# Designs tried in a protein design run: designed miniproteins, single chains, continued (3). Part 68

Each design is a single chain, and the fold is of that chain. pLDDT is the mean over its residues in the fold that is shown.

## One batch from the design tools (miniprotein)

Design m10338
Fold by ESMFold2-Fast:
Structure m10338 (fold): chain A 81 residues (1-81)
Amino acid sequence: DLQKALEEAARALAATSDPDRRAQAIVKAVTKTQENGGDATGLAIGIAKALKGEEIDIPSKTPLSSEEIGLVLTEILRRAR
């Protein structure tokens, strides 16, 4: 459930101002969505759009690998600052 994963990420982000902990929370939510066969790419896009309302160009073709998640999170956190 994309909405439930997004809510989990949002709660974890609200619980800390530490960039590393925030990145880990997003990675956990996206990875768990991918492991459950959910729309991990859609979740990453949703998080990007929610942060400061800024659009980020995220690949939507396949579920993200852990390396791709790391790159997307770096870009999201850079822009959300």
Scores: mean pLDDT 57

Design m10339
Fold by ESMFold2-Fast:
Structure m10339 (fold): chain A 71 residues (1-71)
Amino acid sequence: SLADEIVARLKAITDPTQRAAFSVAVALRAIGDLLDGNHEEAKAYAEALKRAFPDDPEVQRIADKLIEMAE
């Protein structure tokens, strides 16, 4: 799935700065997809963030809001 591909890419990035930058890009892509009406892809990006950062309450809140908006 798209979410599985994004999670795998996030885990493959070993540089913390690049990983953080890619995570921001994933969140921005989810927002862009919502604005374009691409709810399925937006949900996949948001679910990937939620799965990649299970112990980060701020990321969990943002991801949950994006998933809610996509449904």
Scores: mean pLDDT 80

Design m10340
Fold by ESMFold2-Fast:
Structure m10340 (fold): chain A 98 residues (1-98)
Amino acid sequence: TREEVERATRQGIEGVEHAAKAKTVEEIVGGVLNAVGSALTAALIGKRGGKPELGAEGALRVAEHAEKLAADPSLSEDAKALLAATARGLRNLAEATR
């Protein structure tokens, strides 16, 4: 479970990074959806493996990365807004998973 959660967590972080680099709203949304889907996968793997705390930690790591990128003043306003919203949702997921 730990290795699978870590893989899903890394994919979530990659989704957030793609959203930050995206030039269109559609591309930002694509990156955000990949990040959310990967964080949900990490939470599900953790829960099914009897270690929900691993999934919660994974979701929190993706949320913290999204918050860090949302604070970058060089990003578009759309990217900042969607990354901030993603971070809030993923923090809620991490809290609900424990």
Scores: mean pLDDT 85

Design m10341
Fold by ESMFold2-Fast:
Structure m10341 (fold): chain A 64 residues (1-64)
Amino acid sequence: STEDDLKEQRLARLEELLSVGSPPLSLAQIAEQLGVSVEQVKKDIRELEDRGVEALKEAVAKVV
């Protein structure tokens, strides 16, 4: 569905934002970039962790 496609695009963008960039972005800045709430960003981070995205572990430690 369109909603699933938007979710996958958002998760891909989130992974990119967490994997690149110096200095690391805050949760509020990531939420603004993705056009969602900070609570949604936290849920999306958990989704990526559940999917086993290894690079995310280091990146999350810098923003959380």
Scores: mean pLDDT 71

Design m10342
Fold by ESMFold2-Fast:
Structure m10342 (fold): chain A 61 residues (1-61)
Amino acid sequence: MSVEELLAKRDEPVENLKEVLKKLHEAVGKDATGKELAEAAGIPDPEKVAEIELLMKYFGI
């Protein structure tokens, strides 16, 4: 895959990821951290937790 194709595919998941994170945050609780959302999704990796936390802050969740 070219870099341009990877970037185009990356943009689509970002919008979907925001919606999924909103739904997970509502389901887990208003004070849920990226760690709790990752655990609820079955992904307890520290690196993934940090990425989720940054995305939550970026989207204002």
Scores: mean pLDDT 64

Design m10343
Fold by ESMFold2-Fast:
Structure m10343 (fold): chain A 68 residues (1-68)
Amino acid sequence: SLEQAREIVEKAAKEAGVELDEELKERVARLLAQGRGDLAGALIVTTLGSEKGKKFGEVLGRLLKERG
């Protein structure tokens, strides 16, 4: 669900030590809720840069795998 996607995005940002603005969090959460992890990943890297984007993406991917 979108609510669950928002929760995971918030947790991933906190664990990765990356600050995200609310608009970016919402856009990423919506893409994940739609099953568009490819677009979410592209948005993350484009907005945060490769270093921060990869770090956030790694934590996010791990949390998504842990959930199911």
Scores: mean pLDDT 80

Design m10344
Fold by ESMFold2-Fast:
Structure m10344 (fold): chain A 74 residues (1-74)
Amino acid sequence: SMLEKERELLEEFKKEAEEIVEKTKNATPAQFVGNAVRFIGLELDVEKALTDEEIREELRKIAEEYKKKMVELS
């Protein structure tokens, strides 16, 4: 179903977001900025692909949690 495909997109987002956070643990300030830009781009691309409002809200919430984690590592 379309809903199932959108849930798969959310799971792919989580995996890539987690990889960005892992790379941030030992990042220089310049690398941190690069990671942050990549993360924001990823979130925007996934949000544009989603049509279900509840899944979009779940994406925003998950993205906020990962952003907070990245900032705590800086």
Scores: mean pLDDT 84

Design m10345
Fold by ESMFold2-Fast:
Structure m10345 (fold): chain A 95 residues (1-95)
Amino acid sequence: SAEEKTREILEKVLEGKVEELLKKADDEKPSKEVIEAVKEFLRETGRLDLSEEEIEKIAGLVEKEGGEKTVPILKEYTKENTPGAIIKAAVDKVL
């Protein structure tokens, strides 16, 4: 239960960061800073099998389509199956 509660708190912190990025991406033309933040987020919190080519493709979708079409993709990379080490590293950068 303690480990499960800790995981739930970490997931909520990551969701907050994702929501902030998605709000900025919902602009018709996201800034270069938002696109770079999405790439950095995916590198740090994405799954171990996520390649640089895949990161670039997702960032391109954010730039072209805005948050509405990229929300499901970003949520996929913040799912419960994200390795704990990556989640902890991401939280340490925010805290």
Scores: mean pLDDT 55

Design m10346
Fold by ESMFold2-Fast:
Structure m10346 (fold): chain A 63 residues (1-63)
Amino acid sequence: SREELIRRLLEAAERATSLAAARAIAHDMLKLGLISEEEYREIYAAPTAEEARERVIRRLREL
């Protein structure tokens, strides 16, 4: 379900320790139609892994 998918993505985001990991989750969210291209670009532009992870988590919690 959508709820289970979001939960799994949140768990993955909480374990993301690199920019590459956070960006990969953001790309999956874009592919699944959970975020817009603009929202994906905002996450991708994060200067640190911690900030990218936080942006991913915030978007998931808004769903």
Scores: mean pLDDT 87

Design m10347
Fold by ESMFold2-Fast:
Structure m10347 (fold): chain A 90 residues (1-90)
Amino acid sequence: SAKEKIKELIEKALEALKKDDYESAEKYFREAFEIAYKEAEKKNDKEKVKEIAKLYEEAVELFNKLRLGEISKEEFIEKLKEIAEKVLEI
C-alpha cells in the first residue's frame, strides 16, 4: 500500500540520519511526501493536499536549520518524526 511505502521511506530516512547521511535522508523523506501528495490528489482531497504541502514545507525548513547548525540532531529527529506521523495519518 501507499501508506506502507511512505512508512518504509521514512524509516530509511531516519536510518540515514543516524549515519549522518543527510542527503539520503532528505531524498527518502521527499519521496515519501511525493507518494502522500499523489494519493491525496487521487482522492480529490484538497484539504489533505494542502496539509501535506504545509508539512513538506515544515520538513524542508527543518533540514535547512540542521544544515545551518540552528537545531540539534536530536531535536531535528523528534520534530521530523512528528511530521512523519501526521503524514502517515493522511
Scores: mean pLDDT 84

Design m10348
Fold by ESMFold2-Fast:
Structure m10348 (fold): chain A 66 residues (1-66)
Amino acid sequence: SPLQEEINKFVEEALEKVRELVAQGKFDEALQVEIEALQWLYQKSKDPTHRKGLQQRLAQLQKKLA
C-alpha cells in the first residue's frame, strides 16, 4: 500500500537520524529518538500483525539497553 510505504520511509529516516547520533557518541539521545519514533508508529498502527513486529523491535532495543 502507498500509505505503508510512506510510513516505512518515515521509520527509515528516523533510523538514519539515530545513526548520526550514534556516530557522535550520543547513545542515550539516539535510543530516545528511536523509541519515540517507534512509539509514534505503534500508535498509528492498529493492525495486530504490525503491532507484533513493532513489539519485537522494541524488545530488541531493550535488550541492547540491558
Scores: mean pLDDT 76

Design m10349
Fold by ESMFold2-Fast:
Structure m10349 (fold): chain A 98 residues (1-98)
Amino acid sequence: SKEEELRRLALEVEIKAGMLRIIGAVTGDESYSEFAREIEEEVRRILESDIPLDEKIRRLRELLARADAKIQEALAVLRQQQAAGVDPSEHWKRVNEK
């Protein structure tokens, strides 16, 4: 049913917000935790609104895509940092040498 689809989409967005919050906590990059909070607030606003069910589903799908894009961005940054062996002190060394 559309009600089941709405609940599943809301849950999927909340799970992805949770993943971003964990990434923020582990990396110390608060932008991920802030994004997670914004997404969670948008989910609540959509669910509490009196707009048609189809419009709620559409908006949740858009939020899910935004959350997915942010997770992919975070993972790409983490993979790049790990592969390059980059930490904050190494960045300072590179700036001083060139």
Scores: mean pLDDT 80

Design m10350
Fold by ESMFold2-Fast:
Structure m10350 (fold): chain A 104 residues (1-104)
Amino acid sequence: MELEEAKKYVEKAREYVKKGDYEEALKELQKAYEIVEKILKENPENKEAWYILGEIYEVMGEIYEQLGLNEEAAALYRKAAEYYEKSGNLEKAKEARAKADELE
C-alpha cells in the first residue's frame, strides 16, 4: 500500500533523527513526500495523506531546529500546521504552530 509505505519512510526518518543522521533522515522524508504528493494530486480529499505531509514537514522542522536554523525550522513547522489542519487534526496543527512561535 503506497500510503503505508510513506508512513514507513517517515518512521525510518525519525529513527535517523534520533541517531543524528540528518542527511539520511531527509532522504527518507523525500521518499515519503514523493508518495504523498502523488496521492494528493489524484485524491486531494485524502486526510491521511495530508496528515503524513504534516508529519514530513514537522520532522524536517525538527532537523533544521537541531541544526540551529530556527527561521527555516519555524517556516517548516508553519507548513506542518497548515497540512495538519487540512487533515482535520487541529491539535497537531496547534502544536506545530506553537513550535514555530517559540522559534521566532
Scores: mean pLDDT 89

Design m10351
Fold by ESMFold2-Fast:
Structure m10351 (fold): chain A 65 residues (1-65)
Amino acid sequence: SMEELVRMTALLAGLLAKEKAKELGMEIKSVEVEVIGDDRAVATVTTDKGKVVAEVTTKEVEELL
């Protein structure tokens, strides 16, 4: 369903943002995910050195399934 796709998209955005912060050697302080419409999710990771952002679309999630 679209609801499940949106939920998976939000989860993947959060995972990618955290991975990006770790690759940059940053200490993760918090993670926030915003769903924009029903087509994308944007995750913002706050770190000791600034913010890291990752965006995932529902189309990208469909390609993984």
Scores: mean pLDDT 84

Design m10352
Fold by ESMFold2-Fast:
Structure m10352 (fold): chain A 92 residues (1-92)
Amino acid sequence: SEAERLVAEAARLMARGVGADSPEEVEALTESLLHMITEVPREDWDRVLATLQPALDAMPPEERRRVLRLLAEAAELLGNHELAERFRRLAA
């Protein structure tokens, strides 16, 4: 539940950054991010992360770093240590 809370907060920030902040959009993004952390195999991470890049690039740098830090903490809590490290590197 803490990991879900962190992902939901990241999703809200991303949705706000691209001008889409409806509850439905935030919920869909939250589910997509959780699926990426828990279900997507390592071989597909680069492709999935590339789909997030336009939204991240639309955000101010400080908000983008916050989103990446939230996703890193959520990934760590969900046991995906390698993806957590990747998010931390992207936040630097």
Scores: mean pLDDT 82

Design m10353
Fold by ESMFold2-Fast:
Structure m10353 (fold): chain A 63 residues (1-63)
Amino acid sequence: SEALSRAVQAALDAYRAGKTPEEIAEQVRAELEALGVPGEVKLDGNRITIRVGDETLEIEVPP
């Protein structure tokens, strides 16, 4: 979906800016909120789970 693609782009941009996994998850939440898309973002260690409707994507942030 376009919302997931934009969420992934926000995560990549935050990662490239040297953000922590927690900050990356917050940036993803902010992007989904700005798009007006209801979604869930969960952080477990270095794993960020993004759920939008029936779609789920997991991102693992390298150390």
Scores: mean pLDDT 81

Design m10354
Fold by ESMFold2-Fast:
Structure m10354 (fold): chain A 83 residues (1-83)
Amino acid sequence: MGPSLSETAQKILDQALAQIDEVLEEALRNGWSERELQLRLDQVLAFAQMQMTIANISEDEAKKVIDLLQQKAAEALARHRAA
């Protein structure tokens, strides 16, 4: 029973969301393929999951963070296709 993300989980989420935005901007500037962008986004999510494991974040909170990051990554891919 957890009503919201802990401060540590929220900081990891905020950092990873910022990294997704930076990766998208870099992909647009450098003309990356959608496949390359997908690979880099997957690496951001994997790193966030590793950080949550090291920080001893609960599996329930970690799942919520990853679900939000997966949504943001899908939006980034859609924006890359539209650009």
Scores: mean pLDDT 84

Design m10355
Fold by ESMFold2-Fast:
Structure m10355 (fold): chain A 85 residues (1-85)
Amino acid sequence: FTDLAIEYILEAIRKLMEEDESFFETVIKKLKELFGIEVEKDIDEVLETLKKIMEEDPVKFIEFLNSLPEEYLNKILEEIEKLGK
C-alpha cells in the first residue's frame, strides 16, 4: 500500500467506526478471530493496529477486508471514493 492509500483507508474506517457501533464491534471481533489481537474499544488503538497490519503484512489486511460483511466493505469503498475527490 502507498502512504496515501493507507491514509484514505484508515480515515474511511475511522468515520464508519464513529458512525456505526456494530461496524466498530465487527472490526474488533475480526481482529481477534483472524490475528489473535485483542484491542480496547478505542478507535485510535484500532486504527493504529490496522495501520501496523497494512504496513507489515498487506496480505493479512486484505484477508481482514474480505472477512467483513459485503455491506461494510461497500461502505468503506464509498468513503474512500468521497475522500479521493
Scores: mean pLDDT 81

Design m10356
Fold by ESMFold2-Fast:
Structure m10356 (fold): chain A 79 residues (1-79)
Amino acid sequence: MIDRDIVVKNARETLRRLEELREEALKAGDEETARRVDAAIRRLRQALADDASTEELLEVLHEARGVLAEAETRLREKK
């Protein structure tokens, strides 16, 4: 149970950060980044709501973290 609880906590933290980045992307006029982040938010929310398996939730979380990292890089745009 504890492993799943840790994954759920990490998923909720990632979701919160994605929600912040979606708002930043919309304010910046970056519709592409906003769309990608919104898709990740919806998928992660659905996995949590549907009580998805730990394996499935980990896969969705991994994808969401990828989107998070990409969005942060694009919005800050200092390479």
Scores: mean pLDDT 79

Design m10357
Fold by ESMFold2-Fast:
Structure m10357 (fold): chain A 65 residues (1-65)
Amino acid sequence: MMSLQELRQRINQLVEELGRRRPDRYRGFQEMANTLVKEVESGGFLTPDEVLDIVQWTRDWLIRR
């Protein structure tokens, strides 16, 4: 299982990559990613690995659109 520290590091990398490719989408993507990380921190239903998958899929989708 991925640690919260690893999740935050990987999320930061994905946010920075999106910011370079789609600056118009940067703020919304960062807010969404931070909300999902908080969900894991609060002991919600998602795992760190699932949050990373969701964020990575969303980044890829936004880059294509």
Scores: mean pLDDT 81

Design m10358
Fold by ESMFold2-Fast:
Structure m10358 (fold): chain A 110 residues (1-110)
Amino acid sequence: SIEKYVEEAERLTKEYLEKYREYVEQGDLQKAAEVMLEFLNKLEEIYEKIIKELSKEEAKEAIKKISKSVIGILEEYYKQEKNEETKKLLQDLIDQIKEMEKGYLAKIEK
């Protein structure tokens, strides 16, 4: 169901933001960036499952809902961030998720 994938993506986002925060607080920006890349890869796996298991219309709705929810969580975290380097990592992730959404929606539309 669409809601199952939305819940999975939201839980994943919160889990990886917590890991990211821990590395940022330790000053380990390399590990923080690796956490963001791993998150993006896992989100892409969810999108791949969606396009394989749902109808075209349901997959489109699910990807839009997930992207909006995930970006919303990341944007709220971005607003609270004071360090410009960590803001850039978050903005780069948000931009990559927007491109991922665009790419998957294009694949569904054909």
Scores: mean pLDDT 88

Design m10359
Fold by ESMFold2-Fast:
Structure m10359 (fold): chain A 62 residues (1-62)
Amino acid sequence: GEEEKLEKANLLAAGLYAAVQSGDDATLRELAERAGLSPEEARRLVEAGDFKALFEAALKGL
C-alpha cells in the first residue's frame, strides 16, 4: 500500500545517507541505482542536506 511505499522510500533515502557518511561506495552505487540517481548525484544531495530530494528520488525508484 501507500504506507509501505513511503516506508521503503524512507529506508532507501536513509540507506543512501548512511552509505555516503560511512564511505561505503559499493552500497552507495547499488542504492543510487535503485533511486534512479548517479552515485555522485546521491552524494551531492546528502552533502547538501537535501533529504527531501533524496526521499522523492527514492519514492520514484519504487
Scores: mean pLDDT 81

Design m10360
Fold by ESMFold2-Fast:
Structure m10360 (fold): chain A 82 residues (1-82)
Amino acid sequence: MEQGLQLFAQKRYVDAADLFIQDYLVAPPDQRGTIAHNLGNAYFENGDYVGAIFFYNEAAREGQPGASKNAGEAMEKYIEQA
């Protein structure tokens, strides 16, 4: 996760998402929400709003603060592309 956050800070969003998805697939339930939120952020910044909506909703389901709002923002961006 720390390496993914470093890649995200460097604006390497595709590489960050690749590391976050690996962490997400093996994460215990108590960490899944945080990793899903990071993954949603990486997809959002990369312009993949469908992926962002999915992972923000997963983060919201796991109780991550702000994730539901972020999913709404990603939906607005998705509609702008249509």
Scores: mean pLDDT 82

Design m10361
Fold by ESMFold2-Fast:
Structure m10361 (fold): chain A 87 residues (1-87)
Amino acid sequence: MTPEELGEQVQADIDAWFAPAGTVKVAVTEKGGRISLNGLPIGGIEGKVEDRTVPGVTSVEQAKAVAEEAALDENSVVRIDPRWAGS
């Protein structure tokens, strides 16, 4: 897959997942948190986090903001998978 084809496929996947307005969930793990969109993993958080679920998310930017609000420490690092970070 070329970078152009990858970008088109990623955007199509994002558009499909946000078409009904997606639900973003942050789930606590032993070392941080996992970020998911409609059950699909899109990234994670390193550091202390709280469980959070937000419906009606329409963009990856809003999903990242939900993850940043779930982070409890200033040193917590939010990492969106490169496949989803193109917004």
Scores: mean pLDDT 69

Design m10362
Fold by ESMFold2-Fast:
Structure m10362 (fold): chain A 104 residues (1-104)
Amino acid sequence: DAEREVLRLIARARSAVEKGDFEEAERYVEELEALDVPLSRSAAGNLLDLAVLAAEKGAYELARRVVEYLVRHSSEADREAAIEALRRLGLEELAELMERRVAE
């Protein structure tokens, strides 16, 4: 089940970010990227939470990588919701990244 594997990788990446192990988190995001599968609304929400957590911890490159996957694999509605959520949280750089990638 691709959905179950996606959620598992996101959960593991989140745990690694919480511990400050950004190299371990990047490895799980690399595995997610290798799956190259569309995101459900639930997975997109969990992945957005991961990007926010990574940014709050100062792992901005990891957050950007997660946002890139969101842009490629989430629905238009989920992308719009993510941009709005990032702006409300004051994460303007990540919101602008999502908007630029959608326009490309």
Scores: mean pLDDT 83

Design m10363
Fold by ESMFold2-Fast:
Structure m10363 (fold): chain A 85 residues (1-85)
Amino acid sequence: SHHEKTLELVKKAVERLRQELAAMRAAVAADPSLRPQVIAGLETTIEELKKMKEEAEKQGHEETVKLLEEQIEELKAFIAELRAA
């Protein structure tokens, strides 16, 4: 179904994003001057994820909504961590 394909693509995108977040964390640890650029990029990604969540809510895709909410919370936590440093 379209829902199953969308959920699979979102899961793969989330796994890729988690790998990128690990790399970003390592990069900022090596060069703290990158923090503003990383924060700006993460804020842009959060807005994109919010739009995807709204679309999933309209379609009744509860599993996709939950996955996107969890990812948004993870990105917000990372931004808070970067701002506290």
Scores: mean pLDDT 83

Design m10364
Fold by ESMFold2-Fast:
Structure m10364 (fold): chain A 77 residues (1-77)
Amino acid sequence: SSKRVSREVAAELLLVAAEVAPTPEEVRNSARGAVDLAGEMGVPQAEVDRLLARVDSGDEAAALEAAREAVRLTLAL
């Protein structure tokens, strides 16, 4: 549906925002947004919780990988 497509685009835009973010806080905020949208689109809560823990770990690379996995999981729905 158009609503689903708009959320997929929003998740991809948040991933791009995280990848180009100039500060660690902005990377984590965008990555967290992508993971939250994955949960709203139907990714299981256990996976969302696991990915949010990775975002909050303090490692920017881990946060980016969590955002990428969240986008992959939403596209697999």
Scores: mean pLDDT 78

Design m10365
Fold by ESMFold2-Fast:
Structure m10365 (fold): chain A 65 residues (1-65)
Amino acid sequence: METLEAMKRVALANIDRLGEKYNIPKSQLEEIKKFFDAGFEKAKSMEEFNKVLTEVSKKIQEVLE
């Protein structure tokens, strides 16, 4: 549980870094962050957390295309 909470904090910070690295528009980045936060709150296992990370990565990829 504690490890998962720490990973959430790191992942949220990493989304901000990805937004900076790929020059993602503020509005798009905010949408991605909301999606991740909602999904992560429902994730109770590492498998569910990884599914949310995959969806976030897919959304970032779609924005860059």
Scores: mean pLDDT 73

Design m10366
Fold by ESMFold2-Fast:
Structure m10366 (fold): chain A 118 residues (1-118)
Amino acid sequence: MTPEFQAVAREAAQRLIDEVKRAMEKSPEAAELGKPYLDQAEASLARGDPLGAFVAAINAAKAVARSPGMTPEEQKRLLRLAAEAARDVADAAEKSGQTPIADFLRRLADELEREAAA
């Protein structure tokens, strides 16, 4: 992976972690469901794995968004933010020649947007 791709993945992971933490403050149930994935994302950042951190952060966002403690508007907002972040990381992956990673992240973004539209 290029240094540029690593930087974009790290920035996207941190942004999504911060958004997930804000959503978790609104619901104790969302906090409980999101915490294992959030802990995994932070641990991945600490060991220098920004792509792994980003994937874990998306899993945290999905768990929090799907929580019964979240309003439909909060669910849609969080899923759309995750989809946007996935597209940003996918574009960086494509520019670094990581086409399989880019394709995976674009498919993930489409899935997240479809869920947000439901």
Scores: mean pLDDT 87

Design m10367
Fold by ESMFold2-Fast:
Structure m10367 (fold): chain A 62 residues (1-62)
Amino acid sequence: SAAKGQKLLEEFKEYLEKNVSSLSAEEIGKLTKDFINENSSELTEEQKLEVENFAVRLIATK
């Protein structure tokens, strides 16, 4: 399910980018943790790291 994991990851990243101005750093962190936890069986360890790094980058823009 790497393909399914990648689709979920890209959709989540798009959601965060669209809402970055309305979400706090704490909310972005919680949403990212919840996303990884809820989709852990569909995500590779590399994909989990990618979304965590993406969230950190977005928080840095605030």
Scores: mean pLDDT 85

Design m10368
Fold by ESMFold2-Fast:
Structure m10368 (fold): chain A 76 residues (1-76)
Amino acid sequence: PFSPGLVASMRAALPDAPEWIDIFVEASKDDSVENAKKMTAARLQLAALDVNVKFSDTKEEIEAKVAEARARLDAL
Protein backbone atom coordinates (compact mmCIF):
# COMPACT_ATOMS: atom_id res chain seq x y z
CA PRO A 1 0.00 0.00 0.00
CA PHE A 2 1.02 3.63 -0.52
CA SER A 3 1.98 5.76 2.50
CA PRO A 4 -0.65 8.23 3.81
CA GLY A 5 1.75 11.07 2.92
CA LEU A 6 1.98 9.97 -0.72
CA VAL A 7 -1.84 9.68 -0.94
CA ALA A 8 -2.22 13.18 0.57
CA SER A 9 0.31 14.54 -1.97
CA MET A 10 -1.64 12.92 -4.84
CA ARG A 11 -4.90 14.48 -3.64
CA ALA A 12 -3.28 17.92 -3.25
CA ALA A 13 -1.67 17.75 -6.72
CA LEU A 14 -4.82 16.44 -8.48
CA PRO A 15 -7.90 17.98 -6.78
CA ASP A 16 -10.07 17.27 -9.87
CA ALA A 17 -9.23 13.52 -9.85
CA PRO A 18 -10.04 12.23 -6.31
CA GLU A 19 -12.07 9.28 -7.71
CA TRP A 20 -9.10 8.03 -9.75
CA ILE A 21 -6.71 8.50 -6.83
CA ASP A 22 -9.05 6.40 -4.63
CA ILE A 23 -9.14 3.62 -7.28
CA PHE A 24 -5.34 3.81 -7.65
CA VAL A 25 -4.74 3.55 -3.87
CA GLU A 26 -7.26 0.68 -3.47
CA ALA A 27 -5.75 -1.23 -6.42
CA SER A 28 -2.25 -0.93 -4.88
CA LYS A 29 -3.21 -3.12 -1.86
CA ASP A 30 -2.59 -6.48 -3.61
CA ASP A 31 -1.24 -7.97 -6.86
CA SER A 32 -4.42 -9.73 -8.08
CA VAL A 33 -5.31 -9.52 -11.79
CA GLU A 34 -8.42 -7.46 -10.96
CA ASN A 35 -6.41 -4.93 -8.93
CA ALA A 36 -3.76 -4.78 -11.69
CA LYS A 37 -6.49 -3.82 -14.19
CA LYS A 38 -7.89 -1.15 -11.84
CA MET A 39 -4.36 0.21 -11.26
CA THR A 40 -3.77 0.41 -15.04
CA ALA A 41 -7.10 2.22 -15.61
CA ALA A 42 -6.34 4.71 -12.80
CA ARG A 43 -2.84 5.36 -14.16
CA LEU A 44 -4.28 6.03 -17.63
CA GLN A 45 -6.64 8.65 -16.15
CA LEU A 46 -3.81 10.24 -14.13
CA ALA A 47 -1.63 10.30 -17.27
CA ALA A 48 -4.45 12.13 -19.09
CA LEU A 49 -4.03 14.86 -16.43
CA ASP A 50 -0.33 15.18 -17.43
CA VAL A 51 0.97 13.39 -14.33
CA ASN A 52 2.30 10.60 -16.61
CA VAL A 53 2.20 7.82 -13.99
CA LYS A 54 3.23 4.43 -15.47
CA PHE A 55 2.30 0.90 -14.39
CA SER A 56 6.01 0.07 -13.92
CA ASP A 57 6.65 3.12 -11.70
CA THR A 58 7.89 2.50 -8.16
CA LYS A 59 6.32 4.32 -5.20
CA GLU A 60 9.35 6.67 -5.22
CA GLU A 61 8.87 7.46 -8.94
CA ILE A 62 5.13 8.07 -8.44
CA GLU A 63 5.92 10.38 -5.49
CA ALA A 64 8.38 12.34 -7.66
CA LYS A 65 5.81 12.71 -10.48
CA VAL A 66 3.12 13.85 -8.01
CA ALA A 67 5.56 16.43 -6.56
CA GLU A 68 6.25 17.67 -10.12
CA ALA A 69 2.49 18.00 -10.81
CA ARG A 70 2.02 19.90 -7.54
CA ALA A 71 4.87 22.29 -8.43
CA ARG A 72 3.16 23.00 -11.78
CA LEU A 73 -0.18 23.67 -10.01
CA ASP A 74 1.51 25.99 -7.47
CA ALA A 75 3.10 27.95 -10.37
CA LEU A 76 -0.31 28.58 -11.95
Scores: mean pLDDT 59

Design m10369
Fold by ESMFold2-Fast:
Structure m10369 (fold): chain A 74 residues (1-74)
Amino acid sequence: MALTTTVMVNPETGDVTTVTTDANGRVRSVTVTFADGSTATLTLDENGVPVAVETEGLSAETEEALRRAAEEAR
């Protein structure tokens, strides 16, 4: 099985979003690299349900907001 990676750059913020999609067209992970070098990775299960949020260099408030958004998307 081949994973497809799509990279998108937001020209206004400088944020880089990397989306990994499986062979069935399902999104498996989304990684955002912010202009300050911080990262946030959302991992999805085989049904597209968020199962994990991993952050590096983000503030506690931003990390909490991302975890809350992932739980609400459940």
Scores: mean pLDDT 72

Design m10370
Fold by ESMFold2-Fast:
Structure m10370 (fold): chain A 68 residues (1-68)
Amino acid sequence: SDEEKLREALRLIAETATALARAGASADEVSQVVTELAERAREMWEAGASPEEVLEEIRRAVDAVLAA
């Protein structure tokens, strides 16, 4: 469902915050990444993107963050 896809996107953002904190990122660095991911999701949603497109973009962004 659309609700499940958006919930999954939010879960990925939260799990990324936890992974960055465990890797030694500061609270400010974690907050910045979370804010940027959340703002990206909001921009896509406001631009008419589907929940599926939002989830795919957040997965891509999370993978890039965790690979850095």
Scores: mean pLDDT 83

Design m10371
Fold by ESMFold2-Fast:
Structure m10371 (fold): chain A 89 residues (1-89)
Amino acid sequence: EVEELRKKARETAQKLIDAARAGNVDETVKLAKELAEIFKKLRELGDKNIPVLATAVAISLVGEALELPDEEARQKVIDAAREIIKAAS
C-alpha cells in the first residue's frame, strides 16, 4: 500500500497547491492536514523520500502565500506549510 499512499500524497499535494493559488484558505488548511496524515503513515512505513516532497510543497505554499493580499490568509497558508514539514520530520 506504500505506492497507493505515495500516489495519494502527490495528488493531495497538487490539490493543496491549487487551493492555495486560488486563495481558498479553508481548503488549503484542510488539504495540508490530509497531506500531513498521509506523510505520517508513509513515515511509519519507512518511506525515506517524504522530507524531499514535504520541502517542495512547503516552498510552493510559501510562494503562493506571498501573493495573497490578506495578512491573515497569508499566515494560515504559512502555518499549513509548517504543519507539513513537522509531519515529514
Scores: mean pLDDT 83

Design m10372
Fold by ESMFold2-Fast:
Structure m10372 (fold): chain A 97 residues (1-97)
Amino acid sequence: EVVPFSDIVQFLRDTVLSVLPPEQRELGDLLVEATIGGSDEILKKAGFSEEQVEEALRLLEQAGHTALAELIRRSISGEISDFAERLLLLEELYRAS
């Protein structure tokens, strides 16, 4: 059965926000949107530096979400340009959780 898009997005948001401190909630929400959108443009527009983004990804890796952190990194760099491919990879992580 196809996982609803809203469930994939909620899984991504819940995982990211469970790891990041409350002061980084805005960064967490924008990382979710950047991952779905496949670009770091929204992060740059909000004034988040590459160092702040890498620190958030490092926190995900330290919490055991290494595969998710790598998928986020690949998505926001534009490496995974196809929206359907990004959703498929997120669904695989959702099913593995």
Scores: mean pLDDT 85

